# Designed miniproteins, single chains, continued (3): the designs that were tried, part 3

Each design is a single chain, and the fold is of that chain. pLDDT is the mean over its residues in the fold that is shown.

## One batch from the design tools (miniprotein)

Design m8070
Fold by ESMFold2-Fast:
Structure m8070 (fold): chain A 94 residues (1-94)
Amino acid sequence: SEKELILRIIGEILRAIGIILDAEKRGDKESVEAAEKIKEAGMILLKGGDIEEAKKKLEEAEKIVKTSNLPEDMKKDLMILIKSLREIIKEIEK
């Protein structure tokens, strides 16, 4: 269970890094900012840090996704990552 959660967190961090690289290549600064916040949330969880800080980073990322005119594919991928990390947080809080 704990090892599976750690591997899922690592997977979500790697996906966020992939989005950062793709968004940088497109010149999409707002998607880079959102994905960096998602990566930071994942890194906090990986280190066993402050869960409330991780939640705040995901809320900040979601605000960027909802208020910025992002490409549809970027918006979808970012929201999938946010939802996945929020699910992991719920499992940690049990």
Scores: mean pLDDT 89

Design m8071
Fold by ESMFold2-Fast:
Structure m8071 (fold): chain A 91 residues (1-91)
Amino acid sequence: SVKKITVVLPNGTKLDGYVSASSELAAFDELELTRVEGSNNTFKVTLPDGSEKEVTIKVGMELPEEIPDDTIWIVAKDGKEAARIAKEIRS
């Protein structure tokens, strides 16, 4: 099972994302990401207990059956939208 959340990129862009319902990330309705230097898709989040966790953003056109606990999945309608989202993730 998955939960839909709002993801706030470091540049302030808001995207709809999906996380595992069993993940610590499912505690959030809106999740703010901080960039990890040297990475295009790895970010840091502050959990409700004040600890930090590294998370990865993945973009696909279909929702997978299982999302790893450290992954935010973004669903794109087509390859053009996927490319646009990937550019925003890097900016």
Scores: mean pLDDT 82

Design m8072
Fold by ESMFold2-Fast:
Structure m8072 (fold): chain A 73 residues (1-73)
Amino acid sequence: SLEERLAALEAEARARLAAGDLDGAIAALDRLFDVADELTAQAIAAGDIEREIEFGARAVLARAQRVVLRKEQ
């Protein structure tokens, strides 16, 4: 599922960041943002406010982390 992909990408981004793989972490965060954004859109279409807030927050965090890491390159 997209939710399983989101969790896997969060774990991948975390692992790559811990390993000092900035390029890999940025790539994982980019995919994470796309998946979180898609899940947010699906929640909006379904009228699921709780899921909209949850996935929207994850998308914002991924975007913020990606911006910070890109400046480190």
Scores: mean pLDDT 86

Design m8073
Fold by ESMFold2-Fast:
Structure m8073 (fold): chain A 100 residues (1-100)
Amino acid sequence: SVEEALERAAELALELLKQGKSLREIEAALRAAGIPEEVVDAFITSLHFALVLYRFKSPEKVKEVPTDDTKPSELPDFDPEEAVRIAAGLARGILEADGI
């Protein structure tokens, strides 16, 4: 199910974020794990948005806008569990809007 795919994506992304992996590396790992492309795209888009929120939370400590190559562990006061929670919620909304 889509919910099971999202839960698996969130679990794998959390582990990789704790390892200091970039968004691009996480996206590649999710695809390699057999998670459906639509779920990967929604989740990665949502995770990128969560990273942008960290930029606005501490703008003076972040000199550049987060990109797919940004390592989230390099962001000030980064909480991987909070970022994954936000991403999973947003991704669920995107997939529901698409009738998935």
Scores: mean pLDDT 74

Design m8074
Fold by ESMFold2-Fast:
Order: sequence, then C-alpha cells, then structure tokens
Structure m8074 (fold): chain A 82 residues (1-82)
Amino acid sequence: SDLEKAKEAVKKGDGAKAARYAGRAALRYAEAGDLEGAKEAYEAAVEGVKVGAEDPAVAAGGTIAAMGAAYHAALKAGLKSF
C-alpha cells in the first residue's frame, strides 16, 4: 500500500518519497472516511518532512496536500487534534 511504502521510505531516510506516498495514502483514506488511516498517513507525511526538511520537493509536494486532507477529514468527524 502507499502507506507502507511511505513508512519504508521514512526508514530509508527518503523524505521526498515518504511524503509522496504518505500524501496519496492520506487523500485516499480521507476520501473514504477512514479517519484513523488518514491520521496515520498524515503522521507518516510529517515524518517524511522531518527526514527531508532541506529538500524543496518535499515542501512543494504531496505532504502539504496530505496534511490538509487528513486535517479536513478529522475536523469533519469532530476531532480537534492529531
């Protein structure tokens, strides 16, 4: 799955790849109404940013979209924090 690929990329220190896969996973989970999955994918995207913080591709890519989608899904369900 995209979430598993994101977690593997974090373990390997590939922040850009981690953010990309985590972003796609978070959007899919948010669209499906899976808030737990969206939260887990959002957390993986945050870890991807941490390991790739100096890479402009990480900042400009799917990590921002993943964070937004997961946060929107959480708010819709009444969750106030991650």
Scores: mean pLDDT 68

Design m8075
Fold by ESMFold2-Fast:
Structure m8075 (fold): chain A 81 residues (1-81)
Amino acid sequence: MLEKEEEALRELEPRAEELRDHPDKRAAREELFREYARIFAERLSEEEREELLRLLEKELPTITNESTRRYAEILIEVLRE
């Protein structure tokens, strides 16, 4: 998992620079995370994807931090694609 996360982050570096000057920084961060989540999901097997989706859906109601919850929701949406 960690290695796949690092590879996804490296692939997104040029895109992060493009979004730096975006007027809506919140929307830009959510879009960048969605792109990260897609790259990450492509590197998962079908079984890994299903298990991660199951774990995230179980944990979602316990997440009290708004930003963390929003990123978890984005990851769930991407994993369902």
Scores: mean pLDDT 71

Design m8076
Fold by ESMFold2-Fast:
Structure m8076 (fold): chain A 83 residues (1-83)
Amino acid sequence: SALEELERLNEEALRVGEELKALAEESEEAREKLLAAMREVQELIRRAAEEAEGLSEEERNRLLAEALREALEILRKTLEELK
């Protein structure tokens, strides 16, 4: 289900976030790149939330899962650029 996919993606986001946080504590460059990635993620989630207004629960969960998947790609790309 879309809800199960959301749960899986959230777990992945937490893992990637922990790695990025550790790198940001060690480096000013890493901190700046993480903040830039977070701004992109926040804008993406905000747009998804606006699009989700008036949708069914299933469609909302699907749209949020898509947004979280894109957010994860941004975070993973940032992590790779810092390694």
Scores: mean pLDDT 80

Design m8077
Fold by ESMFold2-Fast:
Structure m8077 (fold): chain A 63 residues (1-63)
Amino acid sequence: MTPEQVSEAVRRAEEMIAAGASDEEVIDYLMERMGISRATAERVVRLLRAGRGDGAGALLVLS
């Protein structure tokens, strides 16, 4: 897989998360698109949610 294809797959995963896709949907997409293991896909989803969830998590703690 080219670096461009990896970047595109990650960007699509971020869009799916922003659209409210479940972790399982994003994991399945990454496994199919990139040919990575479920464990690797789970790690990628966790990192993407950490990057996007920091603001939402802080707001939930402050509420």
Scores: mean pLDDT 69

Design m8078
Fold by ESMFold2-Fast:
Structure m8078 (fold): chain A 78 residues (1-78)
Amino acid sequence: AAQAVRALVEVLVRGLQSPDPEVRLRAAEELAKLVAEHGEALLPLRPTILPALQAALSDPDPRVRAAAERALQALEEA
């Protein structure tokens, strides 16, 4: 359901702001996977997802940056 996808996106976007790098990494990886699997369903949520992923591109953890780059690329291809 669209509401379930929105709630998940909100949780993952919040996870990207976690002080724990493992939580931020998991959030970025799950967002990348969600965008790859459900890209078209996420198009209405782009105003929420894009700023969060752009901020994650500046993350001190290179794994988080790489996951954010993959998610942004997948979102542009949708």
Scores: mean pLDDT 81

Design m8079
Fold by ESMFold2-Fast:
Structure m8079 (fold): chain A 67 residues (1-67)
Amino acid sequence: SLEESLAFARELGRDFVDRLADAIAEKYGLSPEVRDRIRDDPAAFDAFVRALLQGKSPEEIEALIRA
C-alpha cells in the first residue's frame, strides 16, 4: 500500500542519516560517551547535526554534546 511504502521510505531515510552521522562522529574522533549519546538521545542527535551544519570543530561538538 501507499502508506506502507511511505513508512518504509521514512525508515530507510532515517537509518541512512543515522549511519552517516555515526560515520562522521567516528571520523571526527568523538569520544564513545558522546557517540553513545548521539545514538540514543534524539536531542543530542539534533544538536550534533546542527553543529556539523554550522562547521563546528570536533572539540566544540564534544563540549556541546557533553553539556
Scores: mean pLDDT 72

Design m8080
Fold by ESMFold2-Fast:
Structure m8080 (fold): chain A 71 residues (1-71)
Amino acid sequence: SLADELSEETRRRLVEIARELGASEEAIELIEQGKFLEAIGLLPEEVARKLTERAEELDREMLRRYLEATS
């Protein structure tokens, strides 16, 4: 899952984005714990969608780095 794959740095960046989008402290705490899917469930649909887009962008960058490092 996204929560299991997120590095500390990625989680920190997602927390910053969530705060900018006006996410609740409860949702932010879940993101800090790597419980991204649970956090999404607490957010307004607009915030959840935007945060998911950002998580996908970061995940693609992480995958690209991983493939370059292991190829």
Scores: mean pLDDT 71

Design m8081
Fold by ESMFold2-Fast:
Structure m8081 (fold): chain A 66 residues (1-66)
Amino acid sequence: LKEKIVEILKSIGMDEEEARRIAEMIVNEKDEEMRLLILAVSLSSLRNEKNKEKVEKAGEEIYKLL
């Protein structure tokens, strides 16, 4: 699970160290709302008009894994 999330985050431009840290936070968080908040905040920092669709699709893929 964690490795899959890391791969998805790296595919949208996140570096490996940051992707691993965020993936670990998500998989260790027991509250679903907090997991989604961590994901949303992390993705929002990468989102722009050019990559919006790619970032949204990545978020959906990670959500399906949770």
Scores: mean pLDDT 78

Design m8082
Fold by ESMFold2-Fast:
Structure m8082 (fold): chain A 80 residues (1-80)
Amino acid sequence: MMEVEASEEQRKEAEKLAKELGLTPEQEKVLLIGLTLIAKLREEYGDEELAEIIRKGFITASVPEEDAKRLEEFEKKLLE
């Protein structure tokens, strides 16, 4: 099985942001996965636009529409 590897910094950021946004524990897990994937894609591709497109694709394709809207708000906070 493919496993998402998260750093301690990414875990702390996900917990803090989930608490601020009032997310459920399941949404918090998705946030952690999203943060880890974004960081890995940026390192792998070195292209900010490509990483953004892939991140949006991951969120939209993997999460129901209602949950995707919450993740889009999280994304806006990251791009602040």
Scores: mean pLDDT 61

Design m8083
Fold by ESMFold2-Fast:
Structure m8083 (fold): chain A 94 residues (1-94)
Amino acid sequence: SEEFLERVEKVLLGMLLRILDRLTAAGAPQEERDAVAAMASATGKRLMAAKTIEEILEVVEEFAREVKARFPEAAPIVDEALARVRELAREEKE
């Protein structure tokens, strides 16, 4: 569903903005912000290629793992976003 994908993208964008705000507040170097942007770009391309709810969830779950591996301190923000995406997937299957 185009509407479902749009809702997922909005959740992920909100997560990314919160992570970038935390990195900026912590005085993180430009390389960390560039890494977040690169990960987001790669994930966005994979989401555009995904054809099923299951494929979208796999892409989001892999992205969540990658972000938490790079930025362990962002785990609460990432886990909140992942929980919301999983809820949206359950609603879409109804």
Scores: mean pLDDT 83

Design m8084
Fold by ESMFold2-Fast:
Structure m8084 (fold): chain A 80 residues (1-80)
Amino acid sequence: SQSLKQQGVVLSFRGLSYLTEGDLEKAAKLYEEGARKFLEAGDLESAGRLLRLASRVYKELGDEKKAEELEERAEKLLAE
């Protein structure tokens, strides 16, 4: 649905805002929430891109396991 895609865009924008302010934990969570909205809308490419961004932020936070899990999910979505 277009409404779900719009929610995904808003969440990704808020995530970027927290990232620029240095709030990595909030940025990562907002990117994951945005990815869920894109998945609900059937937008696999946008969801995969946001999961990859969240993965990179979790690496910076030192959560390597979470980062790896999200990158694997992103690769699957972007391969479809």
Scores: mean pLDDT 87

Design m8085
Fold by ESMFold2-Fast:
Structure m8085 (fold): chain A 85 residues (1-85)
Amino acid sequence: DLVKAAEVVEADPEAREAVERIEREMRERAAELAKVAPPEEQLAILRELLLEAAERLRELGEAHPDPEVSAALRRLAEALRAFVE
């Protein structure tokens, strides 16, 4: 359940801040690349950025000491990767 995973992450201040930082950085990079990338490359760039975000979420999950937060972060990473595939 993605909603439950998001709730678990939001309840942990450190995990929430880390996820928000990843989201902000990826959104900023996507916006900058969209300004200069030709249309044929925009989808490929977005896919690459989303895969990078999924990997960063998985790494956060693997490093997190709380097993519930770890599982939630990895669940969100898997969902994002599946969406991109």
Scores: mean pLDDT 83

Design m8086
Fold by ESMFold2-Fast:
Structure m8086 (fold): chain A 86 residues (1-86)
Amino acid sequence: MSRETDVVRVERLDDGGVLIVLRAPRVDAEVAREAAELARPFIRPGTPVHVAALGDEVTEEARRTLREGIAAAGGVLAAFSVPEPP
């Protein structure tokens, strides 16, 4: 199962994990909040959550917002991938 907007896609993985794909060129706290809210129904206590950013920039505020949102839903942040060079 998956849900998406123009800037965020959330997918349930076959292994029971969750994948959050951030499509915005710049991921700020607003995009991060949207992603956390969209992912909330897919997250249960102990669910591994993988985050992949496809754009060039993820702010520190966005990283905190995502980490806190995932933890608040009971998930565990397993991976956070951003583009290698800025």
Scores: mean pLDDT 77

Design m8087
Fold by ESMFold2-Fast:
Structure m8087 (fold): chain A 73 residues (1-73)
Amino acid sequence: MELVEEAIKYAKENPDLTPGEIGLLVQKVIEAGGSRREVFLIVAAKMNKDEASADRLVAGYDGGQAAARELGA
């Protein structure tokens, strides 16, 4: 979905986003029908990590939503 790709691009182009702003983008992606994986692709992009890092964050999220706290919540 284009909205998910635009959110990832926005996060990459705005490296000074606060954890709260990242959380807002994450929330909008989920509400737009994006998956948890797309959410954590944004986080991985912000950290200059690969998609494998996003997959690990998704696994952590499913295990107890601990990955959501890595956004600074």
Scores: mean pLDDT 63

Design m8088
Fold by ESMFold2-Fast:
Structure m8088 (fold): chain A 67 residues (1-67)
Amino acid sequence: NAALQALLERLKQLLEDMEEFIKRYNEVKKAYEKDPSKAPEYIVAELMYKSYLQSLQAFLQALLDAL
């Protein structure tokens, strides 16, 4: 089914983007653990990470409802 194949390709891309985002978040977290003066960067990264997960969950729920 071409429609399902297109949806699967979009999901793969989203997962790759998520993996890159998590990697960047972990690097900022490690920097904070070594140097507490990096707290502002960590706070921003944590807020963005939570926002991203919430948006991703909403998107996945919409896809599930469309199936």
Scores: mean pLDDT 77

Design m8089
Fold by ESMFold2-Fast:
Structure m8089 (fold): chain A 94 residues (1-94)
Amino acid sequence: MGTTTATLTATLPAGVSQGLGVSVASTGDATVSTAGATVTVKKGETGSLPAGQAGGGPTTFTVTITVKESTTVTLTVSGAAGVQATKTVDAAAA
């Protein structure tokens, strides 16, 4: 079974350094990972990624998305004034 991998970046406002939660919503089955955490989200479900430790997170939050089917992934960052990023990852046919 082929998998397709893509990167999605959410830009945080300057000065946000708290332990933010990241909510992951997906239209298909997706595995979403950072350097420290992985979440697997089933079609139509929502998962959560830990935003790392409080105190000095990067201005940019970047995830790697791995999918087996064409999938739209939406990241919503809690505590960062409604920061949201969306990526459609097109899986290769077959």
Scores: mean pLDDT 68

Design m8090
Fold by ESMFold2-Fast:
Structure m8090 (fold): chain A 94 residues (1-94)
Amino acid sequence: MAAEEAAREAALQLVVDALEAAEQAARNRDEALMDRLAAEATADTLEALRAVLRALLLELGVDEAAAEEAVAVAEEHRDRLLALLRERRAARAA
């Protein structure tokens, strides 16, 4: 239990950091990153979710193995992550 919760917490922190980086990129009008995220976000599939999250984690300099672990956690909680991604897109539009 404790080790599993610690791993989940670490993965969720990486996801939060990645989403904050994406929000900051949107505010700075980083067109390349925003275009990449928009292309992935239009595909409402697990593959798109995996690709977007992995790309964000790698952009933050997260190791590939740690990024894959975080993606697995995000897939388990995909509904929450999709809601967060939609909220970030709405924030960009505002």
Scores: mean pLDDT 63

Design m8091
Fold by ESMFold2-Fast:
Structure m8091 (fold): chain A 74 residues (1-74)
Amino acid sequence: MEELEQRIKELEQRIQELLARIQELSGKDGEQMVGEYARDPMKFRAEASPEVVKLAEEALRLVEEARALEAERE
């Protein structure tokens, strides 16, 4: 129905933009940084800048939203 695939692609594009921004600010791979945040949020908050933490939180939120839309598609 309606373009669930298109909405998922839009979220994936937004996620990639956030990952690129994290890499620019941290010098590390954005996907790796989001994974580190998901694994140990407290440790990540202690080691990363507040701006990078905010971007990682936003990226993880969008990843979870995209997964929810994928589940609706199935």
Scores: mean pLDDT 80

Design m8092
Fold by ESMFold2-Fast:
Structure m8092 (fold): chain A 86 residues (1-86)
Amino acid sequence: ASKNPAVLQLEELRKKAKETHDESLPLEEKEKLLQEVKDGVEKLLQQAKEGHASQETIDWLQKQGEEIIKEAEEPLEKLKKEEEEK
């Protein structure tokens, strides 16, 4: 199917993860984006399990989610070090 909800959700999560790399955004906004990414990954995995997805699909989604979360966390770690006085 050309409109797979899981694939669309992964694309949105990847976009949010990349937004955390925007240097113009303050730490607070990047933290909100990270929370949205984490929540989205959790919901996506729950939906796959409820939908009785194959173990291969669940494993693939988990790996994709972990990569997306790691991507989103990377700039926040740098900003926390830069803004340690705030």
Scores: mean pLDDT 76

Design m8093
Fold by ESMFold2-Fast:
Structure m8093 (fold): chain A 67 residues (1-67)
Amino acid sequence: MDERRIQEAGELVVKALKLLPDGSKLRKEVFDAASLAGQAQTPEERLQGFEIGGEAAQKALEELAKK
């Protein structure tokens, strides 16, 4: 949608990557989604990448909160 959504997704991705251990599946999913956003050939793919990354990060943070 806009910069605010992208910024929120980016913040979640960064936070999740800092909290998730190296080699975890969740960390890889978050990183892969963020990487796809950076490599996207179309604006649609780029926006989808950020949104998927944000969702994966949010899910990972919720799993960590259960600890």
Scores: mean pLDDT 72

Design m8094
Fold by ESMFold2-Fast:
Structure m8094 (fold): chain A 91 residues (1-91)
Amino acid sequence: MKEKVIKALKDAGFEIESVEEFPDGTIKVEAVDEDGTRVEVEVKGNDVRLRFESSKLSIEELNRKAGEVQTRLVEELGLPLNFTTEITLLP
């Protein structure tokens, strides 16, 4: 499973910073792209939590990146998936 999350993020243009796998099967991946956009992906069963932070991108560009990551996660992990997405625009 963690390999699929890593692949989805790399295909979306992110460089992996950290990968954690917990005893309960929860996987947490942190990544950053060339624009300095940070993403944290947490997967537990069918529940996927995405956290995005950016100080440089427009809201439209950041929403496009979030959609790209979600699409690639669906392709790699399969359905059903429950997404929670948090977007933070930094000053």
Scores: mean pLDDT 83

Design m8095
Fold by ESMFold2-Fast:
Parts: structure tokens; C-alpha cells; sequence
Structure m8095 (fold): chain A 86 residues (1-86)
């Protein structure tokens, strides 16, 4: 398991906090989104990783917005995509 730098941890906490406090997302969904962002910033090719994450998550995101899947299911899909690309 790769340890996050102090700066990455601070950004993760801030992103999680913003998603929960300002957007009203669940803690699990906010954590999954923040982890995806930190991994994109840390990759050797952030642009390619961001594009791949966005494309892989598009069906789950569209299903979530349409009310076809729960926040927990969307968070699980995001975690699976991040794990597959990391």
C-alpha cells in the first residue's frame, strides 16, 4: 500500500470535507471522489489517467444521476475503477 504524502493527505481531507459539507454527499462517496482526484494528480500521466477515469465512470455517473443506482453503488464503482487503473 503506497503512503500518501502530507500534502496529498491534506488535499484529500479538504476535498472530502467540501464534498460532505458543501455538496451534501455521503462520506463514502466523498472519500472515493477525493481519492480519484489525488491519484490523477500523482500519476506519471495525469491527463491520460483523468481521461480513463472519466470514461470508465461515465456509465455509473449517468446511472447515479438518473436514480438507477445508489450513492453506495456509485462509490463502489468509483473505487473499483480507481483500483483497476492504479
Amino acid sequence: VEALSPEQRARLEEARRTAVEEVGLSEALAEALALGGVLAESSEDPEALEAALLEALRPAFEAYLAGEISEEEFAAALRAVVAALA
Scores: mean pLDDT 62

Design m8096
Fold by ESMFold2-Fast:
Structure m8096 (fold): chain A 87 residues (1-87)
Amino acid sequence: MERALEEAARRVAETLGLSLEKAREIVEKAVEILREKPGEEGRELAIEAVAEMLRKAGVKASEEELKTLASIIVYIVEETLREAEEE
């Protein structure tokens, strides 16, 4: 994993009280989806997948709050991937 994505996983784990292993799984899932389907469709799929993983990890939040957290995580991953490809 890129150093920036590893740091993103650490931040997610610390902020949400998740294990680093779970945070890495979440970040890796977002990367996988965004690489397969870049753009709006991929972003929507990544947000849904991340929200589901947060719910299963025991984050106590509403569906709306989980979607908001998922969108922030997906945004961080997307920006990290774009920075690597940007000229």
Scores: mean pLDDT 77

Design m8097
Fold by ESMFold2-Fast:
Structure m8097 (fold): chain A 72 residues (1-72)
Amino acid sequence: AEKRAELDRIAEAARRAVEGLRALVEAGRISEEQAKQLLESIADTLARLAEKYGHPVVRATLEEVRAELEAL
């Protein structure tokens, strides 16, 4: 229960990070390449958590981050 709540919070933080990075790219504050590097780091972290815990929300968030990487 406690670990599940922690993983849900991590997934939510990752989704907010994706939104923030998109806004920064659109505002011209960071390059698409910089955003890609940060998204790859987020995806790597989520992939490790998904492998270790098998939590559906973490897996779904990982696929969302991967979709953002494909769009860049």
Scores: mean pLDDT 83

Design m8098
Fold by ESMFold2-Fast:
Structure m8098 (fold): chain A 91 residues (1-91)
Amino acid sequence: MADASVRLSPSSVTAKLGEEVTLTVTVSGDERVNYTLYVDGEQVASGVLAPGTHNITFTPKKVGTHPVELRWTSAADPSRSGTVEGTLVVY
């Protein structure tokens, strides 16, 4: 059966306030995934990713250390889902 897993890189990223941040998302397996990216619980990006490596870009709105959470669900099988955590440091 097809499978899906998701990884976020880097797990920690540093940026200046108002500068674009790029996170690399790696989707493994044979399934596309629906994703939503959160910073401090606020949605900053969402979409659909095919298997492979993808860049997600967003602009930080607040100085400090912020939790990053990528929630994903397989497009082929909604029972396949997960959450990947990271950290954003904004100066």
Scores: mean pLDDT 80

Design m8099
Fold by ESMFold2-Fast:
Structure m8099 (fold): chain A 95 residues (1-95)
Amino acid sequence: HMLDPEEMRRLFKELTPEERELAMSLFVASQRKAGLGVSPEELREWLREELKRLGFSDEQAEKAADIAVKKLEENPFLTVEQIRELVEEIRKLRA
């Protein structure tokens, strides 16, 4: 599954540098789920560590990973709009 490059470019123009890194991590998680069929537990663990590398606290990373894994279980092929929604929801955890 390939995302529309123009939609992705438009999304990235709307995001801060930190939010772009988050969006890329979510896209990679989507590719891992869709391509490799990784378990929800494996995906959660990977996302938690990625989010911590992006500067999230342990508690924020755990909550963000839970949100992202739930969305990926519903649809492993995340659309650009779903990535936008996840970035917005996860961003609120930093407020």
Scores: mean pLDDT 79

Design m8100
Fold by ESMFold2-Fast:
Structure m8100 (fold): chain A 64 residues (1-64)
Amino acid sequence: SSIMEEVDRVFTGFKAGAEATKDMDLSSSDRLRVIGRAAAKAANENLSYEEAKEYAKELAEEIK
């Protein structure tokens, strides 16, 4: 179902965001925000793991 596909994309984005930011010097709150935004972006725009990971990296650099 489309709902299960959206859930999978959210989890993919969450995992991608966590992986992309794991070695970055972000505060815990900034890291969680990046992870949340990556999850939302993946769900809304049907991003792959690699696309969500790149988005998370770009967003993290903008926050700094």
Scores: mean pLDDT 81

Design m8101
Fold by ESMFold2-Fast:
Structure m8101 (fold): chain A 59 residues (1-59)
Amino acid sequence: SVFRLYAASLVSKYLGDDEMAAYFEKQAEEEAKKAGLSPEQVQQLRDQAQATVDRYFAG
């Protein structure tokens, strides 16, 4: 899932693993392209992933 890959990238950034964060972001972009997602759909998934990760780490 593209959402899970963006979320994994954001979690990796929070943990200071910039290399793993870049890896997951690249995988998310490749999966989004393969799935034929529009830029608007990609942005919506990025926003949802950010909101989910922020909720998890805001506790």
Scores: mean pLDDT 84

Design m8102
Fold by ESMFold2-Fast:
Structure m8102 (fold): chain A 63 residues (1-63)
Amino acid sequence: SDEEIEKRAREILELAKKLMEESEVVRKVGQHDDPELYEAIEAGDDEKALEILIEILKKKQAE
């Protein structure tokens, strides 16, 4: 359901923020693999980051 996907996206966003703060390697990998998501997280644009994560999760579920 969309509600479950949104909840999962919020959990992933919170974890990603913590990992990016603790590891320069994670920050560099994120910037390379998903630059738009990385920029949204670093800017504190939680709504944009969630939108990107929800889209990624929906695509992965459809495959």
Scores: mean pLDDT 75

Design m8103
Fold by ESMFold2-Fast:
Structure m8103 (fold): chain A 78 residues (1-78)
Amino acid sequence: SEANIALARAAMREAGMSEEKVREVERVLRELAATKDEAEREKLEEEHRELLEEADAAIQALSPEQAKKAKERALAEV
């Protein structure tokens, strides 16, 4: 969903990830959202596993204040 992608983008930026990596993760998330076949989605996740794990770890490491800012920014974009 656009809301989930916007939140991930905002959270990655709050985590200090490079704009290049943020754009790459956003591209992968959009491709996953557009993929209707579950097996194909799983393959895409495996192909981008390191990048997705890096993004997830960065997002999970956010302070409550950083997470709040990311959520507010994402809501403004949707």
Scores: mean pLDDT 82

Design m8104
Fold by ESMFold2-Fast:
Structure m8104 (fold): chain A 100 residues (1-100)
Amino acid sequence: MKKAAEEVKKIIEETRKKLLELDPNLPQEVKDKLEEIEKKAEQLLNNPELSKEEFIKMVAEIGQLLKEIAKKLYELGKLESAEVADKAAEKIQDIIEKLR
């Protein structure tokens, strides 16, 4: 699971970078959710004792937060930024499917 945790962290870091490149003034709600996602990804790396089921649950929570970011960005008319968040959520779902 360490490799999967590293892949999750990389997806989150690349997603944050792309979102900030598209819009340096991201809504505070989106910034707060990104910070929560980053903290969860760090917990996955720092807690190798997590069961497979617990790991999948935490990764699924990250995916849900990314979908919430995408929804907020769509509501604000930020279509390109919303697509970045949606694609990140899809990559997170692919990691979950590989772990099942």
Scores: mean pLDDT 85

